# Ledger of designs, part 53: designed miniproteins, single chains, continued (5)

Each design is a single chain, and the fold is of that chain. pLDDT is the mean over its residues in the fold that is shown.

## One batch from the design tools (miniprotein)

Design m17825
Fold by ESMFold2-Fast:
Structure m17825 (fold): chain A 95 residues (1-95)
Amino acid sequence: EEVERLRAEVEALQAMADELKSQYDKTKSEYEKNVKIARELYEKLKTVDPEGAKKLYEEISKKLQDEVNKLKDGYDGYQAMLDRARARLEAAEAA
């Protein structure tokens, strides 16, 4: 039935959204930890090479932020698909 098919799509999208959220939460936690480590490295290196230390810190921070942003964009995309699939399921169940 159409309802069973839509239910399966919602279940599959929910599982993908949950997995991406788990990956996002884990990567965000690692991002915060790694930014702290990068900051500590910057504080040590700036006493020897302030310009090189700043550049390295900015490069590391940007790469880590880009990774977190990519996972968030993926999660938001799947969440939007899930919301649309749920709306279709609700409409089909009401019909």
Scores: mean pLDDT 80

Design m17826
Fold by ESMFold2-Fast:
Structure m17826 (fold): chain A 78 residues (1-78)
Amino acid sequence: MKEKIDKVADILVKLINGEKLTQEEIDYAVELLESMTLEEAKEVFNRVAEKLGLPPVSLTDEQIKEAKEATIERLKKL
């Protein structure tokens, strides 16, 4: 999972930076995020924060769930 978490985090960093994602990157991120536990999703968001030079996420489990669902919806709209 560590390698998959890092790959999804890289895709999300590209999305945040306004970079164009390929359909393969979108499909990969959506499939993995949908299969991830809340703990794994939190690790993805922490890795994104680290890559952006931001502090670790201080979100509740419910907020992580909402962030995961919102991210999947955003990716699907691309």
Scores: mean pLDDT 81

Design m17827
Fold by ESMFold2-Fast:
Structure m17827 (fold): chain A 92 residues (1-92)
Amino acid sequence: MSIPEIIEEMRKSSVEELKKLLEEILNDESLSVAEKLLIIVETLAILKERLEKGEISEEEYQEIVQLILDYAKENKDLFPEGFIEALEELVK
């Protein structure tokens, strides 16, 4: 699946489906760091929009942001400190 196709699938996915898709993407060794970063950024944008529209709860939003943050902390060398700090602000 191409990156644009993944993003479109994420936009129409339920929170549960999006979480599962994100976990699959983060563990996909065939995807580059840049592709994973793009998908993460788009995921955060989609989740923020859904939160603002009342389509997801604050708890659901924070759970997925925490998954991304945990992944970033475990893969620290792939992400700049500014990125991790930005994610930490989202879970406050």
Scores: mean pLDDT 77

Design m17828
Fold by ESMFold2-Fast:
Formats: C-alpha cells, sequence, structure tokens
Structure m17828 (fold): chain A 107 residues (1-107)
C-alpha cells in the first residue's frame, strides 16, 4: 500500500465520503480499505466495510469476477467477510485491473 493511502481509506469509510467518489477512486478506496482491514484487523467495523464493498461493486461493474479475482479478494479479507462481499470485492479487483489501477494500491 502506498504511503498515506491507509489514512485516506480510513477517513473515506468513517465519513462515507465514498458515496461522492468517481468510479476509479471508488475502486481504489474500496481495495485500500479492504487491505487496511487485512493489515490492521479490527480498525474498521466489518459491517461498514461490507456495506462499502457491496455499494462499490454495485456501481462499478456488471461483469462476473473470475476465480482468480475472488481468490485475491479472499486473501485480502482473510476469509472473514461473507461470500457475497468477497465476490463483490473480486468484481472491484477486476475493474481496477482492467483500468490499471492496482499499481496505486500495491506500490
Amino acid sequence: LKKGALSKALKTVRNKSYLNLSNDDLAIEALQTLALETLVPGVIDKQKLADFILEAAKRLSNVTASESDIKIARVLSQGKLSNETIVAAGKIIKYAREKGLEKKLLK
């Protein structure tokens, strides 16, 4: 995760400012927030995280996530979220990958 990205993700979830984000920023913030929960479990309320991921996926894509995208989402969530939320996160990962946004998350 990029320096400062975790701070932005935490603020976005707390303030629900993700409702006003562009689709690309929404995908970035959703995946950064999921990664933050993986790195520092318990900082973000699981229900609020699930609501954010589901809302982001609803706005970003009608495409089916691949098994690879779902596996990445499961690793990022450590399997602690519902299967519905993990599939939704997989759709966001697919969107970010297709747009080349993943480099902003991982490096």
Scores: mean pLDDT 69

Design m17829
Fold by ESMFold2-Fast:
Structure m17829 (fold): chain A 61 residues (1-61)
Amino acid sequence: SPEELARRLVEKYGFDEALKIVEALLEGRPLPDDVKYVHPELAAASPEEKRRILEELRRLR
């Protein structure tokens, strides 16, 4: 789920890095190797799911 994936990203990378990773994905930029390894589903997520993950990250702030 977007909520679970958002929390996993924060646990692994911290807030600021997790936010930048998801924003890069929304802009169609390549993922860092670490993100591709740990969360391949994030790369395959729809634009709507990526937006939802971004909003869940902001709620955790």
Scores: mean pLDDT 71

Design m17830
Fold by ESMFold2-Fast:
Structure m17830 (fold): chain A 84 residues (1-84)
Amino acid sequence: APAPLSPLAQLELRNLLHLFKTFGIELTPEQVARLAAFLQANEHLPPEERYKALIEELKRFTEEADLPESVKKRMESFIKVLEK
């Protein structure tokens, strides 16, 4: 059976979705599930490496997900803020 999302992954997902909403980014349930699975899979990494992995996943997500152009631009801006 699939394992439930860990407390750390749930907290990180909640915080990430809150930040996305602040930037005017709305995700489908399927897109949210993709990010949740990524956070769960990378929970074992040290915080710095997990953070770098998240940035790279957000870049892939932005290119692969069917996002409106305006949302894609907001995601690109958000990723640049995370990289600084």
Scores: mean pLDDT 78

Design m17831
Fold by ESMFold2-Fast:
Structure m17831 (fold): chain A 80 residues (1-80)
Amino acid sequence: MEEAVRILEQLINAVKGMKDGDFALTAIETTLLQLSARYPQVAPVLAAGAERIRAVYAEDPNNIDGIVAVLEELIAEIKA
């Protein structure tokens, strides 16, 4: 799943530059939804990741580092 990993790495770089948690969450949810549609084999991992990201956001909307950590875990899970 080299392409899905590349897209997630690009998403991490984009999110690290964001100042607004709401904008970051929207970008992440849109990207994960599109990846799930394109790569059904990783859809369960991406869905679980989206739930984890929503939980991080609900606890602290400005915790960009926490959101990035979940995205990095998703990349590790997809590579395994």
Scores: mean pLDDT 81

Design m17832
Fold by ESMFold2-Fast:
Structure m17832 (fold): chain A 62 residues (1-62)
Amino acid sequence: MELQIERDALLSLVRMAASVLRLAGKDDLAEQLEREGIPAAEALDRERVLALIKKAFEQADS
């Protein structure tokens, strides 16, 4: 039960972050974040999910 809740939370976080990037006109970064972030979320790799989100937003600011 805990693992399922954590997986769903990480998937939601990736999707929300990607949606924010799309609203900012950064569709390529949103697609890359989903491509890399969804597998990381499925693997319950919280550290990697957070690192990927941070990297995407840092690239969006450039």
Scores: mean pLDDT 82

Design m17833
Fold by ESMFold2-Fast:
Structure m17833 (fold): chain A 95 residues (1-95)
Amino acid sequence: SADELLERVIRDLEEARELLKEDPENVIKYTAADLLVMGAQAELWIGVRRTGDPRLARALELVEESIKEMSKSSPEERIKILEETIERLRELLEE
């Protein structure tokens, strides 16, 4: 379901946030966090194509915007971007 996918994406982004909080300059943790975010984007893309659910489409746009902002950001700023993205995804889950 769309709710189950959103809940999984939120958990993956929360894990990415925690990895960055442990050591923002650690390349291995940074790479692991980036892979979690890219995985969430891929799952949302598949979900949108399969269901056409507008909440999943909004979640995909939000994650894609966050990826673009993170590419321009310091490691510390990436944590804040992830926190904001998680909060907005939780709001979509309540709809």
Scores: mean pLDDT 86

Design m17834
Fold by ESMFold2-Fast:
Structure m17834 (fold): chain A 67 residues (1-67)
Amino acid sequence: SKLEQQLKDLEEEGRSLQEQINKLKKQAQEEKDEKKKIYLETKALFFQIVLNTVQDMAEKLRQQIEK
């Protein structure tokens, strides 16, 4: 169904965002320049907010499909 396809697309975006967050967090942990570290941590936090929204949208679609 169209809703099932939209759910799969959101789950794939969620996986991609999680991989980017993990990479940014690792880069921040290894970074010696304090300004660059703060930038990487801030960017990871921004992507986490986006991921939380994507996960919320996916959960709402799952509930709609199960009805």
Scores: mean pLDDT 86

Design m17835
Fold by ESMFold2-Fast:
Structure m17835 (fold): chain A 74 residues (1-74)
Amino acid sequence: MKMTKEELLSQAEDRANNAKEEEAKGNYEQAIKEYEQALLILHVYLPEDESVQPKIAEWQARVKELVEKLGVED
């Protein structure tokens, strides 16, 4: 499937926003899954785009914090 960069960023940001809502509810496992989906979109479709690196770093850091809160080791 071929999508525009803006559409891919919008989809990834929607997933990250869902993750933030789940985190606010205390649903850390679901929040992790939503962040992982956002990261997957960027890694699969925009791997060469330097402008998404700050978002990747932010969402990876959030996943790491949530995993540590759950006491789960990957």
Scores: mean pLDDT 78

Design m17836
Fold by ESMFold2-Fast:
Structure m17836 (fold): chain A 84 residues (1-84)
Amino acid sequence: SKEHERILTLMLLYRISVEAMGLVAERWGNKELAEYIKKVAKEIDDIIKQMETASTSKAQAYLDKVRDKLVEVQRLENAAFKAH
């Protein structure tokens, strides 16, 4: 559905943002943070895969999970930047 397409598009945008933050952590030489973010990106990939077969009623819950992962990565990236 068009609603499913919109949610999936937003999840993909969040996934790209997480990947970009991992590359920034690598550039800073923070290997531990970069590896953690890489793991979170794979967790998001798994959620996106589950979204392909999900009902519209479950789609919002999957989006919420992906958003929560993005927020946690943003929090850690911001803390690492300030400590750098």
Scores: mean pLDDT 86

Design m17837
Fold by ESMFold2-Fast:
Structure m17837 (fold): chain A 64 residues (1-64)
Amino acid sequence: ANEEVRRLAQEVAALSEEAARAAERAGVDIILGGDRETALQRLQDAGVSRELAERLLEAVERHA
């Protein structure tokens, strides 16, 4: 796995269990060619800042 994705995912997971689940689901959504906006909103609904959520999704997209 990409080291940047791993670091960002750990930072998100440290916020809460909800954020950790949202990060896992967002990664799956992006790998399956899903909607980026849906993944971003899911992360924000779990309490992840927009900036952190965008950085995580960018890292996942670069790895995928």
Scores: mean pLDDT 74

Design m17838
Fold by ESMFold2-Fast:
Structure m17838 (fold): chain A 91 residues (1-91)
Amino acid sequence: APLTVLVVDDDPAVRAEMAAGLEARGLRVLTALDGREALALAPQADLVLLDVDLPELSGREVAARLPAGLPVVMESDSAEEFQAKLREAGL
C-alpha cells in the first residue's frame, strides 16, 4: 500500500493543489483544515505536512501533540529538512 501523507492547511486551494501533487506521485493523501482535524487524522498518517499559521491551534502546538515518531514537515521547513523527514518516513 502507498504511504499516507496528511496535508494540513486552512486554505482549500492550497490543500487541493498539494493533495493532487502527492497523489500524482503515488502517495495516499488525507487533508485537514485545522489543527483539531489534523490531530484526529494523524494516527492514519505516515507523514504530516503542516502549516504553522493554522486557526485556533498553531502548527507548532499541533506538532507537539502528534504521535511520537510521526515525521512532521512544517511549511517553513527548508528543502533539506523536508528531504530528511521524507527519509525518516521511508519515502
Scores: mean pLDDT 75

Design m17839
Fold by ESMFold2-Fast:
Structure m17839 (fold): chain A 83 residues (1-83)
Amino acid sequence: MAYKDEEIREKYLAYLEGMRELLKKAGVSEEAIKELDKAIDVLRNTPDLEEALKKAQEYVKKAYEIAEKDEEKLLEYEKKLLE
């Protein structure tokens, strides 16, 4: 039962794990990686797929927000040095 749902879960898990490794290599902050770890954990441990996907997506969004703020802060700092 729910064979299709387990395929979706496994594919999204592989996607998130791949993203996590790429972002780690890119030097993204540990705080952003920690939010991705929460997304992976929720997706693995929440029995209901729809709930798991919804919660995982919230954590992924937080990870991107943290990464974006880190980039913006560095760009602002560099802008001030070029003046």
Scores: mean pLDDT 75

Design m17840
Fold by ESMFold2-Fast:
Structure m17840 (fold): chain A 81 residues (1-81)
Amino acid sequence: MKLTLLSEEDLEFLVEMARALLAAMPSLSREQQERVLAFLEGVVAYLERLAAAYPDNEAIRRALEELRRILGEVRRVLAES
């Protein structure tokens, strides 16, 4: 299946994946933690572009808000490591 836009289920999956990565952070090496950060920054940047293109899409906006929050927590864990 080729996705030009993410479905609500795809957005929920990305958020759950990000939460799983955050939960794994204390068990990861510094290098792995930095890779998780880079991955989530890429996902957030992608969703920011989608939110700009589709400003009335509440599912994208909510997923972006949640992913930004998770990214902030990942950055905090990395700074404390």
Scores: mean pLDDT 80

Design m17841
Fold by ESMFold2-Fast:
Structure m17841 (fold): chain A 82 residues (1-82)
Amino acid sequence: MIEIVSVRPATGADGSPVVEVVLRAPPGVSAEELAKAILESAKELGIKATVGVSTTRDEVTVLTPTEEDAKKIIEEAEKKLK
C-alpha cells in the first residue's frame, strides 16, 4: 500500500498553482519503481504530472493540477504495484 506522507498546495515551475503529494514506497518497492508506476498511470489517465524521486528517503514527490488528479493516479499506480 502506497503511503501518503503529505498533501499541500504548491507552485509549479511556470508559476501555476499545483498540488504537491509526497508518497512513500511500500516494502519491497523502490522509489524509482513507484515513480515509474505513477508516471505510467498519469499517462494512461491523461493527467499532467511531474515526478521527483528521493532515493535517500524512499519518497516520490508528485505535482498535479488538483488533489483529485493525484488521488486517481495513486489508485491506478497501486493496482500496478500489487
Scores: mean pLDDT 78

Design m17842
Fold by ESMFold2-Fast:
Structure m17842 (fold): chain A 92 residues (1-92)
Amino acid sequence: MSPMTQVVLMEAEVGVHLLAVAVMELAYKRVPPEQQPALLQDAIAYTDKAIAAIDKHIAWLKANNAPQEVIDTLEHDRELLRERKARFEALL
């Protein structure tokens, strides 16, 4: 597989999980209160999947000597997701 194909597939994996988290975050505010805990738990689970996908992407980039600026960007995105996860957990 070409390095470009691998990058595209890893970006797509991260993007799908980030979209799921964003949809759950929008939905949680619009569902009845009795359904909110289950939706928050799903949001946490998808946030964990997004973090795992970013960790896998960072590991691949490090193994392939990618520019540090690209790695730093993904590490920053991972920190933002950890903060988002903490916010969901605080609402449970």
Scores: mean pLDDT 81

Design m17843
Fold by ESMFold2-Fast:
Structure m17843 (fold): chain A 77 residues (1-77)
Amino acid sequence: NPQLEKIKKLYEEAKKLAPEEVVRKAMDIAVDSYESGGKDSAFQAAYDTLISAGVPKDDAQKAAKLITEASSIGISL
């Protein structure tokens, strides 16, 4: 399943930037936000979750982009 492999790769990249537990939480919130407000809402929700957990701004921005992309793919499955 190419979509699941893409999500897995994005998840592994995000785990290099933030703790796994925080990435999982941000991904769950991003999926919900994507369904209601699209890409911008998903990014903001993921970013705010990462920042609130103490992730540095540069890493949080990069991880939020990866999480948002994964959320977009997951919703289209």
Scores: mean pLDDT 84

Design m17844
Fold by ESMFold2-Fast:
Structure m17844 (fold): chain A 85 residues (1-85)
Amino acid sequence: SDLQAQYNAILQQLDDLARQTAAAVDAKDIAALNAIGVQFAALQPQVDALIAQLRAAGDTASADTLQRAVDTFAGNFAKAKEYLS
């Protein structure tokens, strides 16, 4: 379904950003970390819309999984920013 395709695409983008965050931390690359933050912020409206659509469709399990993935990334990204400050 279109929702499942969007769900898989967003989870892949979060995984890619997580990998990039780890690489930026290892390199102590503050500019790379700031660029990742911009990409994550740009992704937020798509994530919020998809979570709302999944909940409206009754797919609470996928919505909850996506919300946890976003929250986990945000927490790890905040720690990375603090570490490189």
Scores: mean pLDDT 90

Design m17845
Fold by ESMFold2-Fast:
Structure m17845 (fold): chain A 73 residues (1-73)
Amino acid sequence: GEGRRQVALAYDDALLAGKSEEEARAVAREVGRRLGLSDEEVEQTLRLVDEASARARAGDSEGARAAVEQLVA
């Protein structure tokens, strides 16, 4: 849903700004908390983002798309 999209965007934005993965995860958890998401929902969101990125880097466009579709459902 929309909250999970905002968590994913915050994570990606932090990484693009040169933050470490640990710092980016901390930012994502803060955004999730403000939106009323559970720690479990934030971790599931970050797992799907990591999966989509890994599949995209490997050239698996269908797998990357499937992970993003789970994220935005």
Scores: mean pLDDT 79

Design m17846
Fold by ESMFold2-Fast:
Structure m17846 (fold): chain A 58 residues (1-58)
Amino acid sequence: SRAQLEAQIAALEAELQRLQQQKADAIARSIAPLATEIQDRIDQVQQQLAQLRAQLAQ
């Protein structure tokens, strides 16, 4: 349902905010491999968000 899609989008947006903060922390600590792994997860979440938003628009 639309409500379920909106709830999932909100959950992924919250996860994206947490991941961006974790990446900033990894960069501040000069842990480049960790920052790279977090960026890969950010990319996955952004792809999922784009797909869900496209479904919501239909």
Scores: mean pLDDT 87

Design m17847
Fold by ESMFold2-Fast:
Parts: C-alpha cells; sequence; structure tokens
Structure m17847 (fold): chain A 90 residues (1-90)
C-alpha cells in the first residue's frame, strides 16, 4: 500500500539521520559542512512533516501527492549526499 511505502520511507530517513550522526561525530565541523548539515536537517523536517500529513489522512494518498513525495525524497537524498561528500573530503 502507499501508506506502507510512506512508513518504510520514514524509517529509512531516520536510519539515514543515525548514519550521519555517526559520520559527523568523527568529522571536524567546518563552516561549509555546518551549512550543509543545516540544509539537510531543514529538508528532513519538511519531508517528514509531509509524510506525517499524508499518513494522517483517512484516504490513500493521491498520485499527485506521491509524485510530490518522490520529489521531496530526491531532494533530501541530494542533501544527504552533499553532507557525506563534504565530511569524507576532510
Amino acid sequence: SKKEFLERAKKAIEDAAVLLEKLLSKTPLTPELEKAVEEWERKREETLKFIDELLSKEEEPSEEEMKEFEKKLQELDKKFQEVVELARSL
């Protein structure tokens, strides 16, 4: 179901946050890395809020809502990759 997919995505986002916390615990916090982390955290919050809004509805999410969700996941993944690349370059 669409809602089961959203719940799995929410867990994957939380798992990604744990992985970043472990990576950052061993990484010097440069101004560039700090900004990238703040941008990822903002996007994570926006994406999780959107997932929670879709899950709170009695009806299954529409195809348009699922497309918006996929777009938000792609944007969040891009921010995740930016943080990982910066952290590993140090």
Scores: mean pLDDT 87

Design m17848
Fold by ESMFold2-Fast:
Structure m17848 (fold): chain A 85 residues (1-85)
Amino acid sequence: KEEIVADLEKKKDAILKFAPNPQSTQLLLDAAIALIEGDEEKAKNLIKEAVKQSNDPKKEFNTFVKPLLPEDIANKLEELLNENL
């Protein structure tokens, strides 16, 4: 779990350079980290803020966030994102 968080933090800066909406993408990455750490309420709050910062938060999730995540975390984050769209 700690290895996944460290890997995401290392990749975060590089990904934000390519993201068309880095604020939304950063919030989605932080939500993924919160889910890995077991803080679902923090993840939900970060997703709500990500949705406010982007015209297409699901596309940003699928392009920049989902490929970096374990399947269970990716599925849970996508579920929470869909609930807030």
Scores: mean pLDDT 80

Design m17849
Fold by ESMFold2-Fast:
Structure m17849 (fold): chain A 80 residues (1-80)
Amino acid sequence: MENIERLEELLKKLGVPDEFIEQVRKTLESMSPKRQESLIRYLVALALVDLGEYETARKARNSPVDEALKLAEEVIEKKK
C-alpha cells in the first residue's frame, strides 16, 4: 500500500482534485499488485510529461515502481 500512498501525495502536490485522487486510489485497490505497479508507473510518467520532464518520464516508465515514484518526487521537490 506504500506505493499507492506515495502516488496520492504526489497527485496532491500537483494540485489534482481530491475527488479524482480518491477514484484513483479505489481503482488501484481493486487491481492485482502487478496491475497496480503498471498503472502507477503510467500515471507517474504522464505527470512528468505534463511538467515538461520528458526524459525523466521515459526513465520512470522503464524503472521499477518505487524508483519511478522517487524520480517524480525529486522533480516536484526541485520545482517548489
Scores: mean pLDDT 80

Design m17850
Fold by ESMFold2-Fast:
Structure m17850 (fold): chain A 91 residues (1-91)
Amino acid sequence: MPMAHPAIEEAVKAATEAVKAADKEGLSRAIGAALLAIGADAQLKYTGDLEGAAEDLEAAAEVMRRSGVGEEGERAARALEEAARKLKAEA
C-alpha cells in the first residue's frame, strides 16, 4: 500500500528487513521501531503533521539502534533518521 512519503516507505522497508534479520534479543525492539515508523506514516497521512511524524521516526531510529540487530538494524536506523530529517526540512 502507498505510504504518505517516499522516505517513510524506504525507512519502513529497511525496518522490516531488520525485523527479519533480528535474533531473539533484538526482535522486540526491531518490531517496536517498525511499528513506530508505520505510526509515523499514519500520522502524516491522516493529520498532515510533518513535525510529529518526524519525531516518531527519530524515536523509531533510537529504538532500532538499541535493538543490536547489526548491519540491517544500522541501515534501518539511518533510513529512519534520514526520513525524519527530510520531514523536518519540509515542515
Scores: mean pLDDT 85

Design m17851
Fold by ESMFold2-Fast:
Structure m17851 (fold): chain A 61 residues (1-61)
Amino acid sequence: SPDDLVAELQRLVDERGDLDDAVAARLATLSPEERARLLAEHRRRLDEIDGRMDAVIAQLS
């Protein structure tokens, strides 16, 4: 239903924000090599979330 899709979109927005906060909290305590790996993984996860958000938005349109 549209309400279920809106709820899923809100969950994805929250997941994206939580991921950004978790990464930000860790960056200052990591070595340069660990930071590079964390940022690469963060980028991959953001791309996955962005793809899922685009799919939900397409269904709402």
Scores: mean pLDDT 86

Design m17852
Fold by ESMFold2-Fast:
Structure m17852 (fold): chain A 85 residues (1-85)
Amino acid sequence: GAAALAQDLKDAEEALEEAKKAGATPEAVTALENALNAVKNEDINAAESNLKSLEDAAKTDSLAAANALSAAAANVLKAVSVLKK
């Protein structure tokens, strides 16, 4: 429902801020922000495409940044799953 979608987006935004603090690359941050905006616009294809870009960008990040990015990506995927219903 809408409450679950809002919570998943909030959790993803909080994880994005932690990733920025951990030194995530600009490319990974941009991909995650684009995925979040795509979910807010109900654009499932754009969200999934940007999550793939995030995975590729995150390969060069520190462990701390990669962990925060993974947490954010998981919450974006939960939000995408809500939209697919």
Scores: mean pLDDT 80

Design m17853
Fold by ESMFold2-Fast:
Structure m17853 (fold): chain A 65 residues (1-65)
Amino acid sequence: SELVARLVALSLRIAEETGANVVLELEGDTIVLRIRGASDEQAEKAEERAREFAKELGLKLRVVR
C-alpha cells in the first residue's frame, strides 16, 4: 500500500529530525502515533508532523504515549 509506505517514511523522518522514537500505524480512517521514549519537546514536534500529514490526507489522528 502506498499509504503504508508513506507512513513508514514519515516515522523515519520524525525519528531523524526530532529524535523521538515513534511508530505510525493505520487503523481505518485514523493514523495512530505511538510515542515511546521522547521528551515533551520531541513529542510535540512528532505530533505536529503527524497531525499535518493526517490533515493533508483527510485522516484522523490518535496519539498514544
Scores: mean pLDDT 85

Design m17854
Fold by ESMFold2-Fast:
Structure m17854 (fold): chain A 73 residues (1-73)
Amino acid sequence: MEEARAFLEKRAPEAAAMLAEYEADPDDEAIRRRLFEFVVEAAREVAELLGASEEERERLRREIEEAERELAA
């Protein structure tokens, strides 16, 4: 649990910078995709640090794939 918090705190400035770029040009698909990829990476890392089961990680993977398709559409 503490490792997940430390990870999020460490990456908070990077996330803030990406959000600022997105807010400046929300219609830029490249910025939206980069932000989405960052969120996906962070979610996977947090799930691993929290000891998520294979079933939980599989569910997260499916949710990510669905969200990615929606973003790409």
Scores: mean pLDDT 71

Design m17855
Fold by ESMFold2-Fast:
Structure m17855 (fold): chain A 81 residues (1-81)
Amino acid sequence: SVEEILALLEEMKEAIRNRDLERFIALATEISKLLNEAKLPEEVKEKIEKLLLQAYMYALAGDEERALEAIEEAERLVKEA
């Protein structure tokens, strides 16, 4: 559900703050499964997937601020759809 995706995105922000990349990957995998089942436009799903990848790349680079911004944009897209 949309509510489950939003809850996992909040957990993903905590994983970023804790520098827990293993948990980040596990959460991203679960979000991808839920996105495939969600009643959201395909364009929105694709944008969210790209934002999750961008957040991962920023987190790997140690750019916590930009990683969090990418997740916050994903949350906005989910809420506005």
Scores: mean pLDDT 87

Design m17856
Fold by ESMFold2-Fast:
Structure m17856 (fold): chain A 99 residues (1-99)
Amino acid sequence: LRPASPEELARVIALLEEALAALRAGDVDRAIELLNEAIAAASPNSEAEFLAGLALSVLLMTRAVARAAGDSEEAVRELAARAAIPVVEAAIAELRAAL
């Protein structure tokens, strides 16, 4: 994976921390917006892009599977947040270690 600049890492970490706060508040739509902003802030083929993309993928896939299973929107949000929170936390920790 391509190494990111300290400025890029700081921006992506800040966006991931906001996404984590949104997920903990149950605001899945806001978390999706923030994860997309984190991906856009990251250089192509960087570790930051990969980790933000992985978090977004987990969130979107869990939401799609829960909706397909006929879960309530409340249950969909809870399942998506539960799946995405540890991935976002791990991404923040990994990127902070690279600073």
Scores: mean pLDDT 85

Design m17857
Fold by ESMFold2-Fast:
Structure m17857 (fold): chain A 80 residues (1-80)
Amino acid sequence: MSVEERAEKVVRRAEEVLRETLRRHREGKLTRMDIVMAEAELTMARMYAYLLKKEGHPAGEAALERVERYSEELRRLGAE
């Protein structure tokens, strides 16, 4: 895998975990562990996106913008 392909895979994984977290929230089943796991996946995705951006890869900026959107969505869940 290229570095860009690996970063896309990590960002996609974070999207999937966030989607599942939002589903559990809507069903009233959200736990603190779900939030912690989603934050961990987003932290990994942000690291990869930041590295791509720092290295000058065109995909880096777009990946970082995606990760920041997902982080905002997670914050909107509040302290629950």
Scores: mean pLDDT 80

Design m17858
Fold by ESMFold2-Fast:
Structure m17858 (fold): chain A 84 residues (1-84)
Amino acid sequence: MEDRLLRVAAIYRVLRKHLPDTPEAQARLDRAVVTLAKELEENPDISLEEAVKRAAQLLGLNIDLDKLVEETKREYERLRAERA
């Protein structure tokens, strides 16, 4: 899996846990992830931390961003280990 796709996957999985299990929330998450994927394609030097903060901003989340970053780093490392 390409690093960019791995980052997007980690962010998607973490944010899904912080959203209600509804079709409306899922549609908003899917749209935010598509937007983020395009932004990461245009600017591949964006850090995982900045990508997480951008995704939270796209979803209008008022959550502890530092905790989201750490949870996403853990998920990213897990997905990367599964690839190895």
Scores: mean pLDDT 79

Design m17859
Fold by ESMFold2-Fast:
Structure m17859 (fold): chain A 96 residues (1-96)
Amino acid sequence: SYQQQINDLNQIISMIDNIINSTTQADANSQINNLINFAQNVYNQTTDPTHQALMKYIINRANNMQNQDIDSQRHQAQVMRGMIQEVISRYQAQQA
């Protein structure tokens, strides 16, 4: 359902906010790993190919962030946050 997908994406937003609020690269890397693990679990449990593709995109972006400096990690996390919020807005509009 769109509601379950919205709930998953809101949890992803919270995890992205943890990356943005990280004060060290080590903390940011830990939060990035949490995001990857969550997105992989959603990927494995969902049967919706669009939601699977979105999880795969998030996993790939998060993996690419692992070896970046903290400022680059925060910037990339903010870009991802904006994209995920846009997806949530589209799912909410489809429920109305």
Scores: mean pLDDT 88

